# Ledger of designs, part 87: designed miniproteins, single chains, continued (3)

Each design is a single chain, and the fold is of that chain. pLDDT is the mean over its residues in the fold that is shown.

## One batch from the design tools (miniprotein)

Design m11006
Fold by ESMFold2-Fast:
Structure m11006 (fold): chain A 81 residues (1-81)
Amino acid sequence: SLEETARAAGRGAVELAQERSGDPEWVHAADLKEALRGLGVPDELADRAVQEAQKRSNAPPGWVHRDAATEAAARAILEAL
């Protein structure tokens, strides 16, 4: 399904962002945005995904939790499809 495809792509984007951020649990917001843009997600949707992930994360400025990032990324990718 499109939902399964978006979820798989979202996980891949977050894994790539985590490799760049260097942390197994936390993802730098800028790395998440770059990973989503790399998948062809429009800037507006990528920014929205970062904001959603930040809102759901109790993280320092510029960081998001992996699980929140994965959910937000999947939604942004699904909206871009």
Scores: mean pLDDT 84

Design m11007
Fold by ESMFold2-Fast:
Structure m11007 (fold): chain A 99 residues (1-99)
Amino acid sequence: MTPEEEELRKRTIAAATRAASLGLEVADKYGNEEAKQVLLDAVGAAIRAGTPELAELVERMTELAQKALDDPEKAQEYIDEMVRVAEEARGLAERLLAE
C-alpha cells in the first residue's frame, strides 16, 4: 500500500466510524430505523471501496448527523438529507466494488 492509499484508508475509516456513531445516535434519538440501516450499509461499503469521493460523502453524513443532534426542530430535514447522502455513497461504493 502506498503512503497515499494508507492515508486515504485511515481517513475513510475515521470518517465512517464517526458517521456510524453519530448516525446511530440520531436514529436511536428520533426512532428512524431505516436511516440507521441505510447509514450502516453506506459506511461499510465506503470502507471497502476507499475512494476520496466516498470519504467526502461519509464526512457529509457526519455533518448532517451532528446538525440533527444540535437542532431538534430541523432534525427531520437533516436526517432526510443524511439518508439521501448515505444512499448515494452506497450506490457509488457498489459500482466501484463491481469494477
Scores: mean pLDDT 74

Design m11008
Fold by ESMFold2-Fast:
Structure m11008 (fold): chain A 63 residues (1-63)
Amino acid sequence: SDSPELTEEEREVLLAVADGLTPEQIAERFGITPERVLELLDRAVERLGAPSYAGAVNRVKAM
């Protein structure tokens, strides 16, 4: 859907950051590259309209 909701992959990566994992640990956990993790985090921040990564983490925790 074209909704402003996070994709499942974007949500999972953002929640892993909320749990204190590094991009390298998240990449290993999901079988992707660290570069892909950073791309997904940037998309999650933009999709949530958050002012920062910390703002996006706070918003996903409230979902």
Scores: mean pLDDT 79

Design m11009
Fold by ESMFold2-Fast:
Structure m11009 (fold): chain A 95 residues (1-95)
Amino acid sequence: MMEEKVEKLVEETLEELNKKFAENQYVSKEELYELGYKVGKRAYEEVGEEGAEKVLERLVEELSKVLPKEYVDAFEKGFREGMEETKEEKEKLKK
């Protein structure tokens, strides 16, 4: 079940990025950071910390094929910050 949810999140994120590239001639590093942040939050909520790390690894691999390193790095930073914030929020609600 976790692997299936990981692949689904990867596919949905890549589809969203492809849609943005098709609609816009340029996507900024800030937009990639914001998308990463949103996806990182969702991944942690749906598949937990370990699953979110796997989603990030797969997305970084796929994005590195089509984007410069600076853009991939921006996405990764956003993803990790979104994941950490969601983790902290859940710890606060539980305690």
Scores: mean pLDDT 79

Design m11010
Fold by ESMFold2-Fast:
Structure m11010 (fold): chain A 71 residues (1-71)
Amino acid sequence: MSPLEYVQAAEQAISPTLLAAKKAGASRSEVLLLGAQGLRKIADQVRPTDPSGAEAIRALADQLEEAARKL
């Protein structure tokens, strides 16, 4: 799989968790931090199979965490 395909799959995997958090009244920054945490878990699972894909997912997680800190 390409790194982009791994990123898209990771985003889809965390979407239900983020939607549940929003429904529970989580703030925008809390949702972004939960997203970053979920993406890091997926990156750790992907790393043994595809280190490049794991790095791409990790980079997205870092972007979400930075966005949360700026809120």
Scores: mean pLDDT 79

Design m11011
Fold by ESMFold2-Fast:
Structure m11011 (fold): chain A 105 residues (1-105)
Amino acid sequence: SATAEKIREVFEELIKKVEELMKEYNVPEEFIKEVIDFLKTIERSVLKNIEEGVDPEIVLGSTATALAMLLQSIKQELKDNPELYAKIKEVIDEALERIREILEA
């Protein structure tokens, strides 16, 4: 569907931006992989929910919760790098807003 393709584009851009930011700040490759794998898991969940006709408000709520859990994990790992955490949070918040707009269309 057009909705599913737009969601894939949002996650593709989000994953690329997060990976590039973490690499720029020399985050350990193992942690980068963990974060990217978690983002891919969230993407698969969102796409499955869309395919199954789950209510957009429920999809958005579960996605926001999953991303908030990921951000908390990132904050703990990056405790000595608040600037990188802030940049990643901004990119994730922008992606969540784009997902909201796609699902509410």
Scores: mean pLDDT 90

Design m11012
Fold by ESMFold2-Fast:
Structure m11012 (fold): chain A 61 residues (1-61)
Amino acid sequence: SAKLVEEAMKKVEELREDPDKAIKIVEEYRKRAREENPADAVAVDEESELLLEEIKKLKEE
């Protein structure tokens, strides 16, 4: 859901100086969302990839 993505992004922003923790947050989000909505696994994977791209951008900025 969009709210889970937004919550993950807020946590990523707090931990942007530690990208390993940010990546773990994305992985936790993906695992949790898949467990809650396995039918949406493909969409969850796509959203997780977008979050990883944002983490990379934050690290570069």
Scores: mean pLDDT 69

Design m11013
Fold by ESMFold2-Fast:
Structure m11013 (fold): chain A 63 residues (1-63)
Amino acid sequence: SMKEKLRQQAYDLLRQAQQLYINGDVQKGVDLLLQAGRLLDQSGDTDLSRGVFSLADQLRKKA
């Protein structure tokens, strides 16, 4: 389904964001978290989307 594809894309972005944070690239990591959050919202995973946006906001405030 289209929702499954959006969810898989979001999870791939979350994995990429984690790798960027480990490598010290916080700004790119935040950008990927914001993209993942939007895809999760579109797929109906609203609670997870809110959590991802909250994490992105916290990381932006530290940078």
Scores: mean pLDDT 86

Design m11014
Fold by ESMFold2-Fast:
Structure m11014 (fold): chain A 120 residues (1-120)
Amino acid sequence: SEEIEELLKQLKDAVEKALKLIEDTYNRYKPYLDEETRKKFEELVNKARELAKKFIETGSIEDARELIQVLREIAELMREAAKKSKDPKLQKDLENDVTLMESQIAALEELIERIEKLKK
């Protein structure tokens, strides 16, 4: 289906944007995170990168779904980091970036739902 092909292209673009967002977010905050949180964030970013590459190569919706789960884990890790922060500005910046991440997750979920409804 041409419509499925166009939606898959949109999903691939959205995945690349989401990966860039989490990589940029990790690089921005890694100096301010404790060692345990930083290590966990790095592991999740590496997993997201692997899933994104697999999805871009194969078009596998399951890889895109696993990527969404990893993005949710990153968002939760960032919320916990915000709660633990003693710097009000850092807390606000983390909360804002969590909101942006949730927006990207919602966009990815919408595209996947549209593809699955059309796929036979």
Scores: mean pLDDT 87

Design m11015
Fold by ESMFold2-Fast:
Structure m11015 (fold): chain A 85 residues (1-85)
Amino acid sequence: SAAQQRLIALLEQLREKTKDDKEVQELLDQLLDAVRNNAPPEVLRELARQLFSELYRKYKDDDEIIRLLGDLTGALEAYLRELEG
């Protein structure tokens, strides 16, 4: 779906901008794998919560990463609505 493709593209952009952060890379890889393998909404929400919490904690003052986090939140919500409705 277009929503799934947008979510994957945003996750890959964030992965490129955080390549030196091993903990964030692991969370991104887990969420990317879950999205690509059509994981249930509950799994996607839990993985996203862990990722978003870590990003906000570490990168709150990084305008580029916070902008991407906002875009990711919107893309995830769109994809989850597609899966649930």
Scores: mean pLDDT 87

Design m11016
Fold by ESMFold2-Fast:
Structure m11016 (fold): chain A 87 residues (1-87)
Amino acid sequence: SAALQELIAETQRIVDEIRATIDSFRANSTGERNEVLDPLDKVLELLEQGLALIRQGAAQGDQAMIQEGQRLVQEGVELFNKLALGE
C-alpha cells in the first residue's frame, strides 16, 4: 500500500539521518576503538534490524513482523535521543 511504502521511506530517512550524525561524530574522533559494545553501534543495529523486519513483513504481508520492526526502530530512536541529549 501507499501508506506502507511511505512508512518504509520515512523509516529509511530516519536511519540515514542518524547514521550520518554518527559517522560525522566518529570522523572527528581519534584513536582505535576496541570491539566493546558502543551505544551508537547498538542504535544502528536496532534501526537496521527494525527496518529489515518492516521491509520483510511488507513483502510477506506479515503485520506482526511489521509491528515488531516498528518497535525496534522506536527503541533505536529512543536510545539515540538519550545519548544525543545526555539523558
Scores: mean pLDDT 78

Design m11017
Fold by ESMFold2-Fast:
Structure m11017 (fold): chain A 60 residues (1-60)
Amino acid sequence: MKATANLKLSTDPKEVVAQADTATLTFDDGNTLTSAEQIYTVLKTKVDPLSRKPVEITYK
């Protein structure tokens, strides 16, 4: 499963939480996360919280 993050800071998930209003995570199946807590969880675990499948994350 692939996901694209609308932030360039791949090495610090806490910065994503701090910038919650500008953070999005879009999956290749069309689902989008806009909650900072959910985005942080995926970035930290590299796993989709619902399906428990591994997630490959690309930063833009």
Scores: mean pLDDT 64

Design m11018
Fold by ESMFold2-Fast:
Structure m11018 (fold): chain A 109 residues (1-109)
Amino acid sequence: SGEEYYEKGLEYLKKGDIEKAIEYYKKAALLGHEKARQEYVYLATLQGKLKPEDISPLSAGELTAYGKALFEQGKYEEAVEAYERALEVDPNNEEAKKLLEEAKKKLEE
């Protein structure tokens, strides 16, 4: 069922229906689908619709997705904080380390 909701989210995203994509990714995320949780956090943050209470404590991957969305919005200080929190959860997350360096570099420009 989580995989089926994730596939529906992908179909709506391909059609450009971001609102329906977020709805189905959220349904898949609540059923424990890891990729759907990350995609939901990313898209809902970009739309300003992420409610932290809708999802129990974010994983390192979810915090990294959150940071990416903040970075795309130009919120570099908040993106740095999100990536640092991801590294508190998983200190060996190479993607979060790389993205943290990129976000810090933007703050020095």
Scores: mean pLDDT 83

Design m11019
Fold by ESMFold2-Fast:
Order: sequence, then structure tokens, then C-alpha cells
Structure m11019 (fold): chain A 76 residues (1-76)
Amino acid sequence: DAQNKAMIALAQDAIRLAEEAAKLARGDAREKDLREYKRKAQEVLEAAKEGKVTSELEREAVEALSYAEAEKERIA
């Protein structure tokens, strides 16, 4: 449905931005945090594909996206 499609898109954006930010933060302590957020976003993506997204997973995806966006902007 539309909510699942939106969550898939959100998780995909979080994965992409976290990976990009992690590459920019290579060798920095923040690289570990960014890779952790990417892993969490991947878990949300798989759950969304199966229609199993919980409110908890939705919050995790939003947090991952926000963190990755802020870090990418700060580092770039």
C-alpha cells in the first residue's frame, strides 16, 4: 500500500545517504555510527517489503535518515 511504499523509499534514502556519509567520514569515529544506521535502515527496508513495519521500525528509519542527512551535509 502507499504507507509501505513510502517506508521503502524512506529506508532506501537512509541507506544511500548513510553509505555516502560513511565514505566521507572514512577513518572517523562517526563512520561506525553511520554504518550502524545503514544496517538499521536495511532491516527496516526488509520489514517494509514484507509489510511488517512497526511504529518502532518507522522511528528507526526516520532517525537513520535524519542522522545521515545531517552528517553528509556537515562533512561535505
Scores: mean pLDDT 77

Design m11020
Fold by ESMFold2-Fast:
Structure m11020 (fold): chain A 82 residues (1-82)
Amino acid sequence: MKKKEEAIKYAYEVSKEALKKDPKSLVALAKAISESTEKIVKEYGLSLGEAQKLAAEGARIAAEELGNEELAAVAQAALDAL
């Protein structure tokens, strides 16, 4: 459980910084999710699918906190597709 919490926190921080620089960019959000997924696989040893879910969850939380409902919905749709 703690490993997954730390992975979500990492993905949240990466997505939050990306969205602060470009708040409306689907490309910035997708890049943040991809970067978080790669790090979660490498450092936490989780499967690609599990890492993608955690990265998308962190991205959704960041978008919601920043008030970007459209990008939060995109991140949720990515989660639902996994």
Scores: mean pLDDT 80

Design m11021
Fold by ESMFold2-Fast:
Structure m11021 (fold): chain A 68 residues (1-68)
Amino acid sequence: SELYRVTKNPAVNTTTGEVLEPGQEFVLDNAKEVDGFLYGTGRLPDGTVGKVIAGVDGVERIGEAPAA
């Protein structure tokens, strides 16, 4: 699992409709980059799990997600 931070563009959880704004962090499992977007199974700050889509230019990979 990879840990990302939103830097410029929002990331969206397509399952819940939740939007993550600059400064927020999220975890992606099975992250894939396609056509300038990252997608995968995300875990949001509230613990909600869903499908996340984020623009590559608006997020920064800051490391591997901590083990639970």
Scores: mean pLDDT 72

Design m11022
Fold by ESMFold2-Fast:
Structure m11022 (fold): chain A 62 residues (1-62)
Amino acid sequence: SAEEEFERRLKEILEQLKTASIAEAERLMGEFLELGRRLGVPRSLILKGLRDMSEVLMERSA
């Protein structure tokens, strides 16, 4: 399903964000938003993904 595809991509992005540069992180976040819009995923699920990404970025910042 579109939701399963979106969740799979989110997991991939979350892993990449652990080591991504700031420029790469911004690009990945942009790609995630575009994917959510393209797949017609509920806005609440997109916002949850953004929160998950923010947590990864905050946790890796020493």
Scores: mean pLDDT 83

Design m11023
Fold by ESMFold2-Fast:
Order: C-alpha cells, then sequence, then structure tokens
Structure m11023 (fold): chain A 84 residues (1-84)
C-alpha cells in the first residue's frame, strides 16, 4: 500500500506540475482532485503514517492552487517519504 500511495502522489504531482507549466488550469484542477482522492483513500486506512502522508498531500494540493509550486514540491516529497 505505501508504495502504491507514493506512486499515486508522484504521478498526480507530475501531472499537476506539467499542467501548471503549460498554463492548463483544467488539467491542474484535475491533478489536484486526484491528489485529494488519493489523500482521502489514505485516511481511510486508519494508519498514522498514511494519514500524515495524506495531510501533506492535501497541503501540496493547496500550495499548487495558490501558485506556490516549490512549496507544493517539498510537501509532496515529504508525503511520499512518509508513505514509504
Amino acid sequence: LGEELARAIRRAMENALAAHEAGDRFGLEVAVSMLRMVAAVAKLTGEEAFIRAAELALEAADALLAGDVERARELAERAVETAL
């Protein structure tokens, strides 16, 4: 599960960053929604590490929507490390 969660977070972040660089607001919103869905599933496990990873992934999503790409990258990296 941790590996699958980490992979899902990485994929969603890659898609979000590509959409942001392209100026694709719709693509960014879709990628952010995927991050939020992954975080919701992680929280359903009840495992502390996965809940913490979910919290970081949600913070990364919020940072992306605010245009703070570097903060989003740092938070997503921490989420991945926490899930592994």
Scores: mean pLDDT 79

Design m11024
Fold by ESMFold2-Fast:
Structure m11024 (fold): chain A 92 residues (1-92)
Amino acid sequence: APLGIGVPGDATVEEIREAYERAKAEGYRFVFGGLPADPETRAAMREVMRDSVRRLQAEGLITPEQAERILAALDSPDGDLTEAMRILQEAL
């Protein structure tokens, strides 16, 4: 089974991209580190993930359909980061 390569909760899009490329090259699962407890950090993580998904789609690493599903999960009531992360991991 592949090992996970995580990114910190404050990861930049560049760090996320680098972590994804490492995960892909080594056969590791790409994982976002932990879910933030406070609402402000969760909101910031949602924005980072939204931007990251758009960039991953632009790079051809995920399909438009996969990107739409992840963005829909982020836009859902209560902003389900867990579901968005699950879909992203399945897409990579």
Scores: mean pLDDT 63

Design m11025
Fold by ESMFold2-Fast:
Structure m11025 (fold): chain A 92 residues (1-92)
Amino acid sequence: MSREEALKKIEEATKGLFSDDPEKIEAGARTLLEVLESPDPEVRREAAFALGLALFHPNPLAREAAKKMAEEALKSPNPLVQRIAKALLRPI
């Protein structure tokens, strides 16, 4: 996937994640988890930022979807993805 395609997917996923549709929320969160596996550091940063915002969103469905994906990211064999997941799940 090109950087342009990945960033477009992040934009679309973020819109779904911040919607009121449970299926779109789950799909958006899953797409952001997928793009965290990108070898492109800019793509990873944008995906991590979107998931981070969702963890503090007023919609509990968005928060739970983002938390679930952050917990899935902890299981990634990629140490960069694991590091992002640990940062996202760190108590404030």
Scores: mean pLDDT 81

Design m11026
Fold by ESMFold2-Fast:
Structure m11026 (fold): chain A 74 residues (1-74)
Amino acid sequence: MPSAEEQLQALIDELDALAAEARAAGDVHTADLLRHEANYLRQMLEDGVPVSDEELARMRRGLEQARAYLAARR
């Protein structure tokens, strides 16, 4: 089972990937918002802030919503 830190890193990586997709699609505003969120989570990870499973699940739902939004723009 992946740790909370591994799950948080996976969320950061996915947000970075979605930001790159948004940027490539010309959606600079969405790319900037996703990059800002990734940076916020990266700071939490670097500072060793404990993250609950419930918080990780909530963040993941937001990520999936953003992914669906970008997929719909193709």
Scores: mean pLDDT 80

Design m11027
Fold by ESMFold2-Fast:
Formats: sequence, structure tokens, C-alpha cells
Structure m11027 (fold): chain A 82 residues (1-82)
Amino acid sequence: MSQEELVEKFEDLALQIYLYEQEKAPQEVIDALIEEALRIASQLSKEDLEKMLKALEKVAKEFPDNKAMQELAKRLRELLEK
């Protein structure tokens, strides 16, 4: 899978996570999507990972009540620090 395809897949998963949390989907479904998104993120270049983190942190700041977006941003930041 190309870096471009990985970025697109991560963005699609992040949008699904956001929507599922807004719709109060079961926590196990949201957790599974977060783990999938992090597996995709681990395959991104550091530059793409930093770009995705900046975009995700902006969304998390705009939607502080969306706990899944807060968690995804936190986990992505931890991944970048490795």
C-alpha cells in the first residue's frame, strides 16, 4: 500500500471514529477502529504522521466532548514519540 493510500485510509478511519462517538456507538466498536487506525499510522512516514497528528489535534480541540478523538490524538502522539 502506498503512503498516499495509507494517509487516505487513516483519514477515513478517523472520520468513522468521530462519527461513531457522536452517534454513541458501542465502546468496543470505537476501540477496534482506534486500534485499526493506529496500525495504519504505524506504517506512515514520520512527516505524514506529524501532519496527521496536527490535523487530529485540531479536530480534538474543536470537539473536546468527543472522547474517541481525544484518545486517538493521545495514542497517535505516543506513537510519534517512539
Scores: mean pLDDT 83

Design m11028
Fold by ESMFold2-Fast:
Order: C-alpha cells, then sequence, then structure tokens
Structure m11028 (fold): chain A 68 residues (1-68)
C-alpha cells in the first residue's frame, strides 16, 4: 500500500471522527481517539501517518473542548 493510500484511509477516519464528535462528551471523544490510534498501530500504519492522524484528532478534541 502506498503512503498516499494510508493517508486517504486516515483522512476518512478523521472525517468520521469530526462527524461524530458533536454527539460525544469530551471523555468519550478522548476514548474514541485512543481506540483509533491503537487500531492504526495494530494494523501497522506508517509512523508518520499515525503521527499526522494523532495531531489532526487532537485538533478535533481541542475544538470540542473549546465548544463546551
Amino acid sequence: MSLEQWRALADTLVGLMRQEAPSLSVEELREAIERVIKQMEELKYPKEVIEETRERLEEVLREHEEAV
């Protein structure tokens, strides 16, 4: 799988998280983010894609915390 394909999959995961975030509490969102990152590690995503995705998901969490 190419790096671009891994990033496309990660982009989908971030998009889904953004759609679900308004329905979740801050704690539920933190747990969901942890599960996604853990799954990406277990599925052997490239470290750079995992790091990029973590940063993007932490941005989603920050936006949610600021909205509460």
Scores: mean pLDDT 82

Design m11029
Fold by ESMFold2-Fast:
Structure m11029 (fold): chain A 64 residues (1-64)
Amino acid sequence: SLDADIVEALVLMAIGIAKANGDYETAERIKKAFDEGNYEELARILEDELGLSDLAKQVRELGA
């Protein structure tokens, strides 16, 4: 499993990419889920809305 710090860095990068693409709503929802420790919701957004399935799996492993 990855270090939690690495997953945090990847989540912050995903937020930055969403913002750069003008997807501010998605960026804010990712940030909120991460800040609240809601790893299930965070993983769902990353997988279903951004197609980041590998990152979503790593986030779920942190929440287990």
Scores: mean pLDDT 81

Design m11030
Fold by ESMFold2-Fast:
Structure m11030 (fold): chain A 92 residues (1-92)
Amino acid sequence: MELEEKLLKAYKEIAKKLNLEIDEERIETLKEFAERNKERELSDEEIEFLAWKVVKDKITSVELLERLLDALKNKSESLKDLLKEFEEFKKK
């Protein structure tokens, strides 16, 4: 519930910032992700990153979000360019 509320809030705020409509399918994906990962500790930045990625790339796969979170927590080099793009998004 707490993780779900944070993810949905971030998703709605980012969608509004990008002038995109709220998508029920993405909301359902984020709810499923939150339920499966409710025992994991996510920082506010990790939550915002995942929500931004869902908005930007229209992600509907919980498994892809879990892989992104794992790569983010492990500081994977494969995310380096994507994290740079996210930081630029946050500044604008």
Scores: mean pLDDT 80

Design m11031
Fold by ESMFold2-Fast:
Structure m11031 (fold): chain A 97 residues (1-97)
Amino acid sequence: SSILAALSEEQKKRLEIAGAGHAAGLAAYQAGLAAGDGAAAERAGMLAMMRAIAEEAERLGLEELAALARQALAALEAGDLAAAEAYIAQIEELLLK
């Protein structure tokens, strides 16, 4: 049985967004690790992940998720880790629904 056949259209969109975010984040994280700075690699991974989530969510019409990802991206760029963590937690909750 195909697991995709059991998913709603909204669940499929959330899975696509999560997949895009994960792929972008992992690629940036791996590139950062190759440069020898684990903290910079984690930051690069999170920035790439949030950017990909924002772009895909906007493309798929999930406006709340796109807005949260843009807020998380802005907080990460500003170095406001507490705000970034709060937005990321909300994104994770929405993606797991």
Scores: mean pLDDT 83

Design m11032
Fold by ESMFold2-Fast:
Structure m11032 (fold): chain A 107 residues (1-107)
Amino acid sequence: APAKMLEVEVELEDTAEAILAAERALAERFASVRKPDNNALKALNAAVAEALRRALERGEAHTVAYYKDGEIVVEETETREEALKKAEEYVKKGLDAGAASVRVRPA
């Protein structure tokens, strides 16, 4: 089957409610990684988890992940555009990929 790419963008407010929502989203993403047989969805879930974790520390994070040989590799990028470009390059190489961007904004 041809390799696939999935993407997501998340914006959070810098409030206690947004932080709690992000922690809940991380827990849900970890749970979903356990079940899907879709390698692109596994890669996306890993990218989202790392982007959320990093954005909560510094306000913004962009990640790309790919599935290779039973493992998920996650990389960070400086911009959303770079994450999408890397995900597209991994798909061209036959790797299922996911890209995630998370920003925490003042309420």
Scores: mean pLDDT 74

Design m11033
Fold by ESMFold2-Fast:
Structure m11033 (fold): chain A 79 residues (1-79)
Amino acid sequence: MSENQIHQLLLTLQESPLELDRANAVSALSKLPELPVAVITELETILRESKDPSAKLYARLLLQDKGDPAALTALQKIV
């Protein structure tokens, strides 16, 4: 999957008006064997700073599957 495709999936999970499109974006990202560090960092930013509870939920699910468990635990204590 290209960097541009990953970026579009991140945009979709944050901004799509359709819940099915958001769920499909999360599923596509979760099927990747690993996520680039830049993508992990963007998911952490979404979890920390997004005002959309659905975007936060999807970011959290992906970080649980692909991220650093210690970093996720630290973020949960702050937010």
Scores: mean pLDDT 73

Design m11034
Fold by ESMFold2-Fast:
Structure m11034 (fold): chain A 72 residues (1-72)
Amino acid sequence: MERAIELGERASKILSPTDVRILLMFLNGHSYSDIGKILGISESTVRERIREIAKKLGISVGELRELGRELR
């Protein structure tokens, strides 16, 4: 719980509002394809944004997905 709050606070300070939405959908279990459909962007763009978000947060994409599974 505490780590997720800290990550959320850090994310809100360094990510754009669009990147925050992408991150939240990813953590909630949406696929790259689903996020792309919701936002009207390509799956490849979503994949690139998630990679950059993970890099900015100092964690891997795999660790982001694992965190999302634990929060659900």
Scores: mean pLDDT 77

Design m11035
Fold by ESMFold2-Fast:
Structure m11035 (fold): chain A 67 residues (1-67)
Amino acid sequence: SMEEQERKARAEQYGQAIVAGKLGDTEVYQKAKEEAKKDPKLAKDYEEGEEMARKALREAEEREREA
């Protein structure tokens, strides 16, 4: 449905924003996480986005170590 597509798109955007902002956007990240907890329907989608972003950050750090 359209609702499912929109929720997935929002979770993806959330993950991308975390990766792009890193530590610089920590407050934005925490605020979004708190808002997601207030909406049970979005909580799972945002958690998935967080996990995806953390993976990307770890891979970026590993690449820097090899250089």
Scores: mean pLDDT 66

Design m11036
Fold by ESMFold2-Fast:
Structure m11036 (fold): chain A 83 residues (1-83)
Amino acid sequence: MYKVIVTVTFESVEDAERGGPLIKEAALKIPGVLSVEVEIKGKTVTVTVTFKSEEDAKAGAPLLEEAALRIPGVKSVKVFILK
């Protein structure tokens, strides 16, 4: 299984609490996604997305970054692909 970890920093805790569910919804719409886990800690949201294949993870990572950047109150986004 291939995992993509997206770490999103928000301007406020309230923005993070609203943004977390929106990132999860966007992630679930990406082809090849098996599961999405969301952890909210203060202003930081960590989204772990499990993909069916390495190819799906590589294609999905930029889509996840783009989706996260479109959420109101986002200050920064970091994306990591785990093998």
Scores: mean pLDDT 84

Design m11037
Fold by ESMFold2-Fast:
Structure m11037 (fold): chain A 98 residues (1-98)
Amino acid sequence: MEEKKKKEEEIAEKLAKEYVDLVVEYLRTVLSDIPEEEKQRRIAELEERLRKIVEEAQELVKKGMDPSIFVEAEKKANDELVATHGALIEEVERKAAA
């Protein structure tokens, strides 16, 4: 049981980390001063990649992986995102509110 849980946690942490990294790239793209057409193209590409990660996680759950493992991995990844990129999140929220 513990060995299976460790493997499932490792897979979930990897997917959560990839998801967070793409979210960070999305936020940086929104804040970038690149041409609007290039910005929209990059955002669409990042959104497609994020969708595929979510679909992969859903397929693993369908195959018998415990969904609670993904919830724990997502919480850990979000805590790390806030700790390391909190200023970036605040800047995007500030611009969205303006």
Scores: mean pLDDT 77

Design m11038
Fold by ESMFold2-Fast:
Structure m11038 (fold): chain A 92 residues (1-92)
Amino acid sequence: SLREEVKRKLDEAIEAIRAGDAERAEEALRELGEKLKEIARREMEAQGYSEEEIEEALAKLDALMEGLIAAARDPALRPLLIAALESERAAL
């Protein structure tokens, strides 16, 4: 299921960030971002959002994911990022 795939990608990202493996963290976060975009598109289409609104939302999600990748490389932000991703994982 998509939920189980997202859980697995979150677990992979969290483990890579904890290990300080910036390359693996970036790869896992990019893969997570692609799964989240698939889910967002399907949910927004189901709710009747326009294609323009969907494209705008996906572009904002891409910007957010780039921010998370940058945070994974910053030792000061890394603990906050781990906590945020673990909280999201628990909510699934």
Scores: mean pLDDT 86

Design m11039
Fold by ESMFold2-Fast:
Structure m11039 (fold): chain A 80 residues (1-80)
Amino acid sequence: GPILAAGEAAYEAGKKGDEEGMEKALKALAKAILDDPRLSVEEAVGLVLRAIGILEDARLTGDYEAAGRELLELAREVAA
């Protein structure tokens, strides 16, 4: 589904150190989470804020590979 696909895109971007790819994957993940009818608005917003925090931490540390793994784990948890 779109959540898992966005998480996988974040993982691949992270492995390559592709900052622009990671940002695009995060935007796709956020949209997929907000569009998911299984989630309340409050749950969806919380998950999006968590995803944003992961990317912000990567921008500070330069560890996009770790961020990609964390975003994929988040996507897997939500898609389950």
Scores: mean pLDDT 88

Design m11040
Fold by ESMFold2-Fast:
Structure m11040 (fold): chain A 87 residues (1-87)
Amino acid sequence: SILDELEEILERAREILENLDKLSKEEAIKRLREVLEQLKRIRAENPNLSEEEQKVATEAEKVILSSLRLLAKRYDEDLEDVLLEVS
């Protein structure tokens, strides 16, 4: 189901955040780009997400943003610059 796919994306986003200290900047950006692209694809293919599906998608996006904020802080970069690297 779409909800199951979104839950898998959320879990992948959480795994990236948990292992962020073990990843190089380039590897972290690559993994965050991949999970963000999966999230964007599901939203593009499913424009009418249910309220529950939208909540999971939003939580995944928040977890991704948390990782990006930590990377920006770690490498003394602006969050906006890091966002451009994953877009």
Scores: mean pLDDT 86

